Designed miniproteins, single chains, continued (4). Designs and how they scored, part 20

Each design is a single chain, and the fold is of that chain. pLDDT is the mean over its residues in the fold that is shown.

## One batch from the design tools (miniprotein)

Design m12716
Fold by ESMFold2-Fast:
Structure m12716 (fold): chain A 106 residues (1-106)
Amino acid sequence: SVDDEVFEGIRALNEGDDVAALEHFARALELDPSNELARYTLLGLLIQLFPEFREKIRSLSPEELALVARATAVLLRKKSEEEAREIVAEILEDPSKAEEVVKELS
C-alpha cells in the first residue's frame, strides 16, 4: 500500500539508505501520484544527488519523477556514480527512456 511504501521510505532515510528511500518513495508516488510527501522527498533526494539537474528534476510530472527515481536507484546499485549521472542526464531529456533502463538492469 501507499502507506507501507511511505513508512519503509522514511525508515530507509533514517538508516541513511538513500537508494532504498528512492525505491520506496518512487513506489508510493506510482501508487498515488498526488502523494505530496513522496513527491517532495524524491525531488529533494534527486536534487541532492544531481544538483546540476535541479531545473529539469523540478519540471517532471509525478509519473516521470517516479520513473526517474526508480531508474536512478537501479543505476546506483548496478553502475558507478559517474555512469549513473551520465545516464540520468539522458533520461531527464527523455523520461520515457527510464522504464527501458529499469527493465534492462532489473
Scores: mean pLDDT 87

Design m12717
Fold by ESMFold2-Fast:
Structure m12717 (fold): chain A 56 residues (1-56)
Amino acid sequence: IDADAIAAAVRETTGLDEVTARVVAAEVKRAIEELGLEAALATLPPEIAEAVKRAL
């Protein structure tokens, strides 16, 4: 799972700044590694979940 790709997708979808998007991407990557993809996506806002799915 590529955190940089997730950060880019989150930034494009939400308009968050680069630093904030990178922090969000790191947390999303950790959640996927700990909970699995489906469970992690279920905890995210729909807009962010869709961005993450596009980045994977």
Scores: mean pLDDT 78

Design m12719
Fold by ESMFold2-Fast:
Structure m12719 (fold): chain A 55 residues (1-55)
Amino acid sequence: SEADLLAAQAAYRKALEAPTLEEARAIVEELARRLGLSPGQLAELLRSVEHHHAT
């Protein structure tokens, strides 16, 4: 739905802006739970966020 899309965009942005990788992962995992994402979709989002936060 439109609301789910907006919530997903906001959560993803929040994850990228998170001060720590642990907080970023927690945000993405909560989003995946709320939206019922598959394990593969969750893994892709985690990889994206982890890459952004990589040292």
Scores: mean pLDDT 79

Design m12720
Fold by ESMFold2-Fast:
Structure m12720 (fold): chain A 91 residues (1-91)
Amino acid sequence: GSALASARALRITAENIEKAVKEGDKFAAEVYAALGIIVLTLTAKHDPDPAIRAVAREALDRVSKAVDEGNYEEAAKILRETADRLEALAA
């Protein structure tokens, strides 16, 4: 379903941010964080399940704050935790 697709996209994005941070690639970390924000924004607006939308909205607020603070490690952690929550709700 759409929730599982969102979870997969967030997990891949988190893994890419984690790799970029480890490699010191700030540009890649910024771009992948922006992609995570897009996924969360679309999930919060369009997912048919209001519980999924609520989780995505909460995660969007947290990720946006981490990105504003330049904390890409925290952004990746939030995206990974959110992917786990979405997978659990889809089960």
Scores: mean pLDDT 90

Design m12721
Fold by ESMFold2-Fast:
Structure m12721 (fold): chain A 73 residues (1-73)
Amino acid sequence: SMDEALSYFYAGLLAFQQGDYETAVKAFEKAISLLPEDHPLLAEVYEKLGEAYEKLGKYEEAKKYFEIARKLK
């Protein structure tokens, strides 16, 4: 549901703010899985997922998600 997707997105943002990038990644991935493929928030969620992967030193994964976010804008 949309409420569940938004809940995971905000949980991911909170985890990111607290430096828990592994939890942020999982929460953002769950939010993406629950959002419709044409939803306006997908670009923002993919961008935040990319930022979380960068913080984990996973630069190839980060690059992939930043490119997805860019194409959605």
Scores: mean pLDDT 88

Design m12722
Fold by ESMFold2-Fast:
Structure m12722 (fold): chain A 57 residues (1-57)
Amino acid sequence: GPAEEERERRAEELGRQAVRALLARDLASVTHYAEQLRELGLDRAADSALATMRELV
């Protein structure tokens, strides 16, 4: 439904922002976006972002 479509769009936007933060090595922003992804139930995406951050730092 529309609420799920909005949630999916927000998740995609958060994912893109997390990738941009990873490329910039902005650890605080990566952590922030990962937390927001986890709140949306996207634990795997959040864990992946944090794991990538650990490898880049």
Scores: mean pLDDT 81

Design m12723
Fold by ESMFold2-Fast:
Formats: sequence, C-alpha cells, structure tokens
Structure m12723 (fold): chain A 91 residues (1-91)
Amino acid sequence: AEEEEKKEKEEKLKELEKKEEEIKKRAEELYKNKDFKSAIEELEKVLKETNREELRKILRKSIEALKKNPTLENIEAALGTKYIIEELEKE
C-alpha cells in the first residue's frame, strides 16, 4: 500500500511538471498576442463551476490580478491556479 502511494505521487509529479511546461507555453502565447481576455474567460468558467468559497476567493484574486496587470507572470500564475483548482474538484 505504501509503495503504491509513493508510485502515485511520482506519477502525479511527472504530470504536474508536464502541465507546468504547457502552462508556461500557453501563458507566453497569450502574452505575445495580448490575449489576456482568453485567460480571464478560462478562470471565470472555472469560478462558475467552483462551489467552495476558499477556492472562489483564490480564483477572483487571480482574475483581478490579470485585469489590473496582464503580465506574463500573472498569466502563468492564473493558469496554474486554474489547473490546481480543477484538479482539486476532480472526483
């Protein structure tokens, strides 16, 4: 059982690393195209499907950061936050 938990954690870490690279690439694309509206819309969609107030508060903070200052760093952080919240809501 403990060895299976360790293997599952290693697989999740590899998936997270791959997803981090995908998020960075997507953030760079959105930043170069000045398409921060698409990033905001992606987070607002997740916010509509999120029932936990703590997660909703985090999403609203990320959306507001993007609206105030659409930097590459803020786009990357927002997309990362979206991914984490979507994973937490998976059954």
Scores: mean pLDDT 77

Design m12724
Fold by ESMFold2-Fast:
Structure m12724 (fold): chain A 56 residues (1-56)
Amino acid sequence: AAREQLEIEVTAAIALMKAYIESGGDREKMLELFREELRKAGLSEEQIEAFLREIE
């Protein structure tokens, strides 16, 4: 449903913010931390790869 899609998008936004802060501006580290945060948040591997492709 649209609500569930919005929830995963919000989760991804929070994960990206955490990764950005923790990486200290290192793009490669940011992407690795972003992947790990999404996985901790319970997203599937397919969803994680889709979000990484959008950012990369």
Scores: mean pLDDT 77

Design m12725
Fold by ESMFold2-Fast:
Structure m12725 (fold): chain A 60 residues (1-60)
Amino acid sequence: SEEDRRKAEEYLKKGEEAFKKGDYQKAIEYARKALALAPDDEEIRSRALKLISEANEKLS
C-alpha cells in the first residue's frame, strides 16, 4: 500500500542515519523492516539491500 511504502521510506531514512552514526546493527534492523513493508518496490529493495551489505561489511 501507499502507507506501507511511506513507512518503508521512513525506516530507510532511520537506517541511513544509524549507519552514519556507526550503529551498523541498527542500520540492518531498519533496512530489514523496510524490506518487510515494501518487498516489491524496486527502489526500496535496492536501497535496503545496499544498506544491509555495507553495514555487514563494517561489522566484518
Scores: mean pLDDT 87

Design m12726
Fold by ESMFold2-Fast:
Structure m12726 (fold): chain A 119 residues (1-119)
Amino acid sequence: SEELRKKIEEEIAKEIEKIAKEIKENLSEEMKEFIERLVKEYEEKYKLDEEEQKKVREIIEEQVSILVAAIKYLLEKGYLSEEEAEEVLKLIYEGNTSEAVAIISEKLEKLIKEKLAES
């Protein structure tokens, strides 16, 4: 059922968004340093003014918080081990975001399919 799949996807998205909000309010020193490094790279590459830098920072904070939240959610649901979660986080911090997103997406799809089979 496409309708059931959509409902499961929306429920997962809401849980991840809740975790992301908590992460954004309690950013670790490592996450803050990573975000500031990315903001500085964008500032230097695109010659951003102060208002543009603030907007880019807000976008990066939101995106990083969502990615970390998805990793935490998958870890809590047993779709990532502690070691796999650390490896995916390392990929994000090294700037290999596309590989990290691919792994997260694969694990989320597996979780969605298993929830559909239970329903």
Scores: mean pLDDT 85

Design m12727
Fold by ESMFold2-Fast:
Structure m12727 (fold): chain A 65 residues (1-65)
Amino acid sequence: SAGAEAPKRLTAELIERARELAKEGRYEEAIELLEEGARFFESAGALEEAERLREEARRIREEAE
């Protein structure tokens, strides 16, 4: 299952980076990073990873309001 492991690692790294940005109040950059990553994974057929990034972007967007 190596084909699923690399996307999962990258997804976790993107979420971690976005959370760091959000902690600094940089919500727009955090959301853009996650949405760009989700679009990339969606184009590659990694739909579960794309959804995970969109879920995190939604959480950060709610926090920014």
Scores: mean pLDDT 81

Design m12728
Fold by ESMFold2-Fast:
Structure m12728 (fold): chain A 65 residues (1-65)
Amino acid sequence: VAPEPSQEEREEAVKRGKELLELIHEMMRAGVPPEEIAEIVRERENLSPEAYEALLAMLRAAEAA
């Protein structure tokens, strides 16, 4: 089964997730296209193809709103 992280490791993961979301929000506010944002995140986080497609779909939906 997957290893269970410690509470400190969970807190660090949450912090990293918030930092990533802030980066995405900053790029969206700067007018960066969803495709470019998704590529940057994919390179930084080594996203799977499935995760990349899900992120791209979410970013496109957010831009269209």
Scores: mean pLDDT 74

Design m12729
Fold by ESMFold2-Fast:
Structure m12729 (fold): chain A 64 residues (1-64)
Amino acid sequence: VRHLLVDLAQKELGLSREEAEALVDALETDEARAVEMLQAHGLSREEAEAIVAGLRRLGAQLRA
């Protein structure tokens, strides 16, 4: 499941593999950091928070 989230982050957000892996790790450990990383890539705070919430929901469904 982690691999799928990393691939989605690279494809949808244009992140490098290293950036996508850091984002996916932050989704589990530090949501605020995940939001900050997305904002660094040009997203607003509202957009970043919505994406983080969506990825967390998707990750939970894929692990269930």
Scores: mean pLDDT 76

Design m12730
Fold by ESMFold2-Fast:
Structure m12730 (fold): chain A 67 residues (1-67)
Amino acid sequence: DEEIRELAEKAGEAIRAGDSETALEYAEKLRELLSGDRALAFLLSGRGQALKYGNTELAKALDELAA
């Protein structure tokens, strides 16, 4: 869906920019809009990206949101 694609793109941009607060905001919105399995997949992908960019605090927050 278009809204899901837009939110995922904005979340990815925030992760790349190191904007943890904005990234978590979009991740929470994605969790609300997607089925559990799909929401989990997006959150785990975001966690991997946060770790790739060295943001361990954001990665931990995304793990907690996925639980």
Scores: mean pLDDT 77

Design m12731
Fold by ESMFold2-Fast:
Structure m12731 (fold): chain A 78 residues (1-78)
Amino acid sequence: MDREAMLKGVGYTLRAIGALLDGDKEEAAEAYEEAGRYFAKAGDKESAVKYLRKAAELYKEIDPERAEELLKEAEELE
């Protein structure tokens, strides 16, 4: 597992949680998207799929096209 990518994934997950607590859905969606991509780079497909789907849920109201792209990206990792 790429340890640096794993740590980045965790860091972005914490950023996303902080953004949600502040009510900033857009920042949370961006942070979960980055978290998912770093977990994918780390080889943690389970976490990658989880956070890409969380990002897609948030993007559904903000950017529906991006939400669909992230759901496809998550499906390809399974």
Scores: mean pLDDT 85

Design m12732
Fold by ESMFold2-Fast:
Structure m12732 (fold): chain A 116 residues (1-116)
Amino acid sequence: AAAARATARFRAPLYNEKGELVGYLEVTITLDADGRLTVEVKIYDKNGNLIYEKKAEADSLEEVSAFFREALKVAQERGLTVEDLPNLDAVIEALRQGRDIEGVEEARKLDDEMRK
């Protein structure tokens, strides 16, 4: 059977300068049947209010990486730090294999699998 589409979705915690949890970075990567990647990044505060959102289509891993660097810069300019981002290369490869990824822990497991 042909895999029509796969989706990766995960959240990374955002901390202030005191190390207190102040929000979440949410990432959704969708691979369609034509091999196109759509990347959506959202930043939420600790009350669940959306404070930043950006969506783009990407033709390459380099474009996905550039998009994430821009989102991390927005978080940093707001005094926020993000930790525990998964390996994006591993996530995209899993999507190309028709594997859905739900949650940051599953995404991190892919990084460990690629190192073996």
Scores: mean pLDDT 73

Design m12733
Fold by ESMFold2-Fast:
Structure m12733 (fold): chain A 76 residues (1-76)
Amino acid sequence: MKYTPEVIRAESEATMELIGLAVAVLAGDERARPALERVAELIRRGIEAAKEGREEEAKRLFEEAARLGREALAAL
């Protein structure tokens, strides 16, 4: 399976937010940890959906992960 450009973009955006949350936790901001865990789970589900050829579901999951990550980082 190969990702479509739209799925690749959505996964990349979600991954950037995951990295931001992980850096916040590593820097000692434990408030970021619940969001980090939720974003990671959404990315995991998005990867599984993409592997199964459910590209629209994968895109939605990655977009939700990116949105939650952005909201969580903005709240820090």
Scores: mean pLDDT 85

Design m12734
Fold by ESMFold2-Fast:
Structure m12734 (fold): chain A 68 residues (1-68)
Amino acid sequence: EAEKLVEEGERLRREGLEAEERGDRERALELYEEAIRKYQEALEIDPMNTEAAANLVGAAAHLVALKR
């Protein structure tokens, strides 16, 4: 289940990047927030999931950069 949550997060992050590329900042923010939520859920199930932890940090950094 944790692995599936990471996959969902990665999919949402990719959609967020696509929205950002098109200049849809609000949609990108929503998608990154959803991705972060999925990674957090994965870490609640498997706290040692380094992939989820790394992806969470990456998505969070991108989210912060978009909030101006």
Scores: mean pLDDT 82

Design m12735
Fold by ESMFold2-Fast:
Structure m12735 (fold): chain A 67 residues (1-67)
Amino acid sequence: KEELKKELLRLIGEILRLIGEIFDLELEIEKNKDNKEKVEELKEKIEELKKKIKELLEKMKELEKQL
């Protein structure tokens, strides 16, 4: 049970870190809104980070079932 709690906290920390990265990228988009190419690159990075968050959320659901 202790090992599962540590893993859940690690996953939560990783998800929060990725959410922070998304907010940073959104701020960068706002600063670069006149640069269409840069905005497109940043949006692609955000979509990749969202995909990673989804994968981590699925892992958390599996761990919660084992509790």
Scores: mean pLDDT 83

Design m12736
Fold by ESMFold2-Fast:
Structure m12736 (fold): chain A 80 residues (1-80)
Amino acid sequence: DALREAAIAAASAAARRARAAGDEETMQLVSKAAEYVRAGDYERALELLERALARARQNGDEETVALVEKAIEYVRRVLE
């Protein structure tokens, strides 16, 4: 599924960005969300992505925010 692969790609990009910024917690949240997307557990993936989004916003990491928002949008489209 192209949307599932796009969600995984966006989450992986967000994890790399968070890692580069030294934000291990956000990196772990988006990495675990990508695992849930691979497992088909989209509701748990969304929960973790929303937590990662709130954290990235609090930290002012606009690049990670954009990547996590993109991952959330793709996961929501899979659920439709």
Scores: mean pLDDT 87

Design m12738
Fold by ESMFold2-Fast:
Structure m12738 (fold): chain A 58 residues (1-58)
Amino acid sequence: KRKELPLVVIDLSDFTEEERREFLQRLQALIAKYPSPEDELTLAKEVQRLLEELRARR
């Protein structure tokens, strides 16, 4: 929106369908775990970690 928290870039174009499915499933769990605005930064960092883990498995 106003570039206030541009900490996570989500690009799934280089992922397999299995990796995208796993990412979405784990992302859903993370969103459920960190639903408050105060947890937005923590959620963003966890999403970034998840993307790194999935790419490292190649």
Scores: mean pLDDT 69

Design m12739
Fold by ESMFold2-Fast:
Structure m12739 (fold): chain A 63 residues (1-63)
Amino acid sequence: SADAEKSAEAAKRAAEEGDAAAAGTAGYQMLVVSGNEEAGRKASQAAADGDAEAAAEYAILGA
């Protein structure tokens, strides 16, 4: 849970900075740490599409 919380916080910071890649990386960590594979994949896909806000939102909702 602590690692998932860190990933969600990192995703929020990345979205505020407009860094889609960092937000997607945080989403991928949600897949590994919390087992929320669907949210992690959606966050990674949003990051690939350049949508930092969507990437962060999927990571946070997956936590």
Scores: mean pLDDT 64

Design m12740
Fold by ESMFold2-Fast:
Structure m12740 (fold): chain A 79 residues (1-79)
Amino acid sequence: EEEKLKEEAIEEVEKVPLEEVQEGLRKQAELLRKAAEASKDEEVKKRLLEAAKLAEEAAKSEDREEMVELAFEAEKAAK
């Protein structure tokens, strides 16, 4: 269930400094961008770029709950 996974993710990110969570999300966004650039499928490329954008927005947030919400949206976009 999505709500349970979000709750668990929030609990996990509370265990680390906010700066480290932000850095992790920024690195994830970079990986998503590289995956999009490597993709030859236009639909896959668009989804990965959208996911990267959402992960970058999460990385800029100072609210752990917002970061988790945006990270879940990025996961959905990447599908």
Scores: mean pLDDT 78

Design m12741
Fold by ESMFold2-Fast:
Structure m12741 (fold): chain A 64 residues (1-64)
Amino acid sequence: SNLEKAAEVLRELAEEAGLSEEEIERLVKLAMDGKVGEAVRLLSELSGIPEEEIERRVVEAILA
């Protein structure tokens, strides 16, 4: 599903950024609850990756 694809991308980016397992699970839960925008914002705040870059990666994964 699109939510599962979004959650997987957010997990991968968070792992690459060195976030904790607790932070990663929080991001995945937000995405699976349909709160993808909140998850993108939280990942950006925790990692320093721009929201626009995270959104681009999520959209690319959904369209693939």
Scores: mean pLDDT 86

Design m12742
Fold by ESMFold2-Fast:
Structure m12742 (fold): chain A 100 residues (1-100)
Amino acid sequence: MDPKVLEAEIALSMVLIAVSVTIITLENEGRTEQAQALRDATAPLLARLEEAVRAGDLEGAIALLRELAATVARLDLPEEEREFLLRMIDKAIERLEEVK
């Protein structure tokens, strides 16, 4: 496996898992509207991120991760969940910046 491809796949998986876990956490807390808002706002960006990673477009993937971070920062989310998502997105950006 190309190390760049592996790091891109790890970064993508980290973000997908973080978003999914946050949605499940919000739903379990009865925060159904916030869970749905997070799903609706992130789904098109995550789909484009998967396409960028598959295409080997690391610069595009980084740009989409930055857009995802800006989107999450604007959502009405509990502070702990928002901070967790932003931290995981930042880690994904750092991984891609090192291998681009």
Scores: mean pLDDT 87

Design m12743
Fold by ESMFold2-Fast:
Structure m12743 (fold): chain A 73 residues (1-73)
Amino acid sequence: MSKEELFKEVELTLLEMNAILALKSGDYETAVKYYEKALELDPDNKFAWEGLAIAYEKMGKTDLAKKYREKAK
Protein backbone atom coordinates (compact mmCIF):
# COMPACT_ATOMS: atom_id res chain seq x y z
CA MET A 1 0.00 0.00 0.00
CA SER A 2 1.07 3.59 -0.60
CA LYS A 3 1.42 5.85 2.46
CA GLU A 4 -1.78 7.61 1.33
CA GLU A 5 -3.72 4.32 1.24
CA LEU A 6 -2.25 3.32 4.62
CA PHE A 7 -3.26 6.62 6.26
CA LYS A 8 -6.76 6.29 4.76
CA GLU A 9 -7.10 2.75 6.20
CA VAL A 10 -5.94 3.94 9.64
CA GLU A 11 -8.34 6.90 9.59
CA LEU A 12 -11.25 4.65 8.49
CA THR A 13 -10.48 2.23 11.34
CA LEU A 14 -10.41 5.05 13.91
CA LEU A 15 -13.67 6.54 12.58
CA GLU A 16 -15.36 3.11 12.68
CA MET A 17 -14.12 2.43 16.24
CA ASN A 18 -15.29 5.85 17.48
CA ALA A 19 -18.67 5.34 15.77
CA ILE A 20 -19.12 1.95 17.50
CA LEU A 21 -18.17 3.46 20.88
CA ALA A 22 -20.67 6.30 20.34
CA LEU A 23 -23.42 3.79 19.47
CA LYS A 24 -22.68 1.73 22.61
CA SER A 25 -22.76 4.86 24.80
CA GLY A 26 -26.09 6.02 23.30
CA ASP A 27 -24.55 9.04 21.54
CA TYR A 28 -26.30 8.34 18.25
CA GLU A 29 -25.73 11.81 16.74
CA THR A 30 -21.97 11.48 17.26
CA ALA A 31 -22.07 7.95 15.79
CA VAL A 32 -23.82 9.34 12.66
CA LYS A 33 -21.08 11.98 12.26
CA TYR A 34 -18.29 9.37 12.43
CA TYR A 35 -20.05 7.08 9.92
CA GLU A 36 -20.64 10.05 7.58
CA LYS A 37 -16.90 10.87 7.71
CA ALA A 38 -16.10 7.21 6.94
CA LEU A 39 -18.36 7.44 3.85
CA GLU A 40 -16.52 10.61 2.74
CA LEU A 41 -13.31 8.53 2.67
CA ASP A 42 -14.97 5.37 1.27
CA PRO A 43 -18.41 5.96 -0.32
CA ASP A 44 -18.98 2.20 -0.76
CA ASN A 45 -18.26 1.36 2.88
CA LYS A 46 -21.07 -1.10 3.69
CA PHE A 47 -20.05 -1.10 7.37
CA ALA A 48 -20.73 2.65 7.53
CA TRP A 49 -24.10 2.23 5.77
CA GLU A 50 -25.10 -0.47 8.30
CA GLY A 51 -23.91 1.73 11.18
CA LEU A 52 -25.99 4.67 9.94
CA ALA A 53 -29.03 2.38 9.70
CA ILE A 54 -28.52 1.22 13.32
CA ALA A 55 -27.97 4.79 14.60
CA TYR A 56 -31.08 6.16 12.87
CA GLU A 57 -33.13 3.17 14.08
CA LYS A 58 -32.02 3.89 17.68
CA MET A 59 -32.97 7.55 17.16
CA GLY A 60 -36.48 6.52 16.03
CA LYS A 61 -35.90 7.57 12.40
CA THR A 62 -37.15 4.25 11.03
CA ASP A 63 -37.58 5.38 7.39
CA LEU A 64 -33.97 6.65 7.23
CA ALA A 65 -32.77 3.43 8.89
CA LYS A 66 -34.51 1.35 6.19
CA LYS A 67 -32.99 3.43 3.36
CA TYR A 68 -29.43 3.08 4.72
CA ARG A 69 -29.92 -0.65 5.37
CA GLU A 70 -30.84 -1.11 1.70
CA LYS A 71 -27.68 0.79 0.64
CA ALA A 72 -25.58 -1.59 2.79
CA LYS A 73 -26.57 -4.51 0.51
Scores: mean pLDDT 80

Design m12744
Fold by ESMFold2-Fast:
Structure m12744 (fold): chain A 77 residues (1-77)
Amino acid sequence: MLSKEELIEKLEELKEEAEKEGDFETAELLEHLIELIKKAKSKEEILNILKNTIDYLEEKGYFELAKKLRELKKKLE
């Protein structure tokens, strides 16, 4: 099962990949998500943050990133 610290590491890896590809918009979104998760006080709060972020990304057409976050969320459940 994925820990909060492991989740942050995985999100930081995704952010670095986005930066290397020149996708600074995705990198900024991931940085914001990382900060929200760092401030979260419970597993329930983290799961809710991930759900809301996935929903937002799907509405904006960021389907690949949404899929990656859904996989991470499943590993926390």
Scores: mean pLDDT 84

Design m12745
Fold by ESMFold2-Fast:
Structure m12745 (fold): chain A 64 residues (1-64)
Amino acid sequence: DEEKRRLEREYLRLEVEYGVYLIASASYRTSSKRNPEYEKLAKEYEELARKYRRKAEELRRQLE
């Protein structure tokens, strides 16, 4: 089913985005001890990671 294949690819893309943003958040949080502005960036990327994780979970339910 082409639709299922499309949703599977979209799900994978969302999972990748989640991972990328999670790593970025962790990186900035580690650096925030030297620069408080990086704490704001870490929070922004953490929020992005949560958003994409939520989207991926919703899409997973549609793959049934």
Scores: mean pLDDT 81

Design m12746
Fold by ESMFold2-Fast:
Structure m12746 (fold): chain A 106 residues (1-106)
Amino acid sequence: MSPDERVRAWAADLARGAREILAPEVLYLLKTGEISGEDVVRAARTLLTHARQRIEEAGASPEARAAALRAVAEALEALAEAAEKAGHTEAAERLRELAREAREEA
């Protein structure tokens, strides 16, 4: 598998995992009060930073980088939806801002 194919596959798996596993868990933890909206925003910023680093280290083409950043934005949107459903509207807005940042870099 090429470096581009690996980066695209990783990013697609990240988006799927965020939607199917992480977002439901975050929704539960926010509703129980075990984590705060600030905790989710901090984790999302760390995710975006690590994603940028992984894409750079892989030496991905501009097209593969753009596709990966769009998938990262999808992951961040899934977290934003979870925060909104939990009633954490400010955290949801900040998460959507991070998703928009990732899309604009793509």
Scores: mean pLDDT 87

Design m12747
Fold by ESMFold2-Fast:
Structure m12747 (fold): chain A 79 residues (1-79)
Amino acid sequence: MQEIQKAIDEAIEEATKGLSEALKAAVKQVVYMHLAGASDELIENAIEAASERLGISKETLRKKVEEAVEKAKKAAEEA
């Protein structure tokens, strides 16, 4: 289990490379919500709150989250 969590963390870091620390933290938080099986409503609420806090569009944030989730799921499966 710890090796899978490390692989997920590394995949999220790679997916968010070059982004601000605040944006990296927001993406990581939503990715972990997806992996924990959170409802679509909870995930959408988290994206909306983060987009308002960071001054970024919901579409841009959602795209970054989707890219990070895909990489994290692949890393977890390969670990």
Scores: mean pLDDT 79

Design m12748
Fold by ESMFold2-Fast:
Structure m12748 (fold): chain A 55 residues (1-55)
Amino acid sequence: MNTVQRVIRHEVTRLFVDELGVDEATAEAVIEELLKESDSAKRKEILDRAIAEVK
């Protein structure tokens, strides 16, 4: 895994599991979706949508 993939995995896990109290399986699904997307604007949309759905 390259540095960018590690940062995405670490930050999403911290935000979803530690901050929002979401289970690891849900956080992993979001990470997987972000890692499939190469466009940073699209990644932001995916992340914002996932945060809104978890609330």
Scores: mean pLDDT 76

Design m12749
Fold by ESMFold2-Fast:
Structure m12749 (fold): chain A 78 residues (1-78)
Amino acid sequence: MEDLEKWENSDPEERLELIAEKLGIPLSYVKEVIKRMSKGELPPIEFLEKRIEFYKELGLDDLVKRHEAILERVKARR
């Protein structure tokens, strides 16, 4: 069960673990996607959509907005 308070009290590494658990993917894959994003690569659409859903569940509106902007940019390439 994820909630906002648990997210807020988590270290950056623990936050990546929460994302990995929610998305049902390995933490190593989450780290790889984030590393690729830091190099200017766009993440997979499915990864973005699931991550946006996770942030919506937590009520992290600023993160939702930022990731929705990335998702729109990825979709605009098509």
Scores: mean pLDDT 75

Design m12750
Fold by ESMFold2-Fast:
Structure m12750 (fold): chain A 76 residues (1-76)
Amino acid sequence: MERLEKLSKKYGVEVEELRKIVEEIMKDTRLSEEKALERLEKALELVSNGETDPTKIAMATGISVETAERIIKAYS
């Protein structure tokens, strides 16, 4: 919970949207919340560094292309 607030502040994405994205990653990957948060952080870092291709983000992080696109839109 505190981790989502820190990510929200760092990347300018609403906490509620980040929470929904974590839930989506957990559902798609069957990972724990902690592992889903790791993948979200990696995806946000890539997007903040200028990655705009959702397929490249998905390949680098192991999230779905659809979730990667959602993260790109949320960051924008």
Scores: mean pLDDT 85

Design m12751
Fold by ESMFold2-Fast:
Formats: structure tokens, sequence, C-alpha cells
Structure m12751 (fold): chain A 96 residues (1-96)
């Protein structure tokens, strides 16, 4: 989890400096960890990276950052789906 956040922060700094090749490499590494390291903080960093890449008009960096965000959302969606299923079962039991 912490490693993905560190990679995202380093990617954001690379984007700010105009080092797009390094930023894309860091974002691709973050994407490999992102689903298991899913957190709201990681999602906000991935979206900030996408915004910065868009402002810098670098399509490859935007696509890499959005792929990280997509992997994080998938990880969060799996957790939310599990919580939702548990709450639905509890609701059904309370109606008995």
Amino acid sequence: AEEAIKLLKEAIEALKKGDFEKAVELLREAAKLAEKAASPEALELALEAARLAYEKKNKEAVEAALEVARAILKGLEDVLSAIGAVLEVIGLLLEL
C-alpha cells in the first residue's frame, strides 16, 4: 500500500518537472500494485497525476495515470461489494 503511494508521489513530481518518460514508468509500476493497495488517498494521487498530465498535454502519461486510478477503483469496488453483501444478509436476517 505505502509503496504505491510513494510511486504516485514520485510520478507527480516527475510530471511537475516535465520528465514524462520517468512519470509514465513510475505510473506503470504503481498500476501493478494499485488493486491490492487501493485506498482513497491513492485514488486522489492517481487523479492528481492524470490532471497534471492532461495540463501538460501528455497523452501517454494521462493514460498511465487513469490506468492506476482504474486499478484502485477496482480494488475499492471489491471491498465495497463485500461490505454491501454482508449488510444485505444482515438486513434479511433482521426481517425474520
Scores: mean pLDDT 78

Design m12752
Fold by ESMFold2-Fast:
Structure m12752 (fold): chain A 59 residues (1-59)
Amino acid sequence: SEIERLDKEIKELDKQEEELKRLYEEGKLTPAQYQQQMRQLTTQYTALQLRKIGLELDR
């Protein structure tokens, strides 16, 4: 189902967030680079979550 696909995509974004945090903690990203990439992931995460909520409410 579409909801199951969205859940899978959200879980993949969670893994990417953990990886970015690790790279930042290792000093491989500047604060500016970390913030920029986190903003991009947050935008994607929010879009997927809103789409999922819309599908659940449309029932």
Scores: mean pLDDT 82

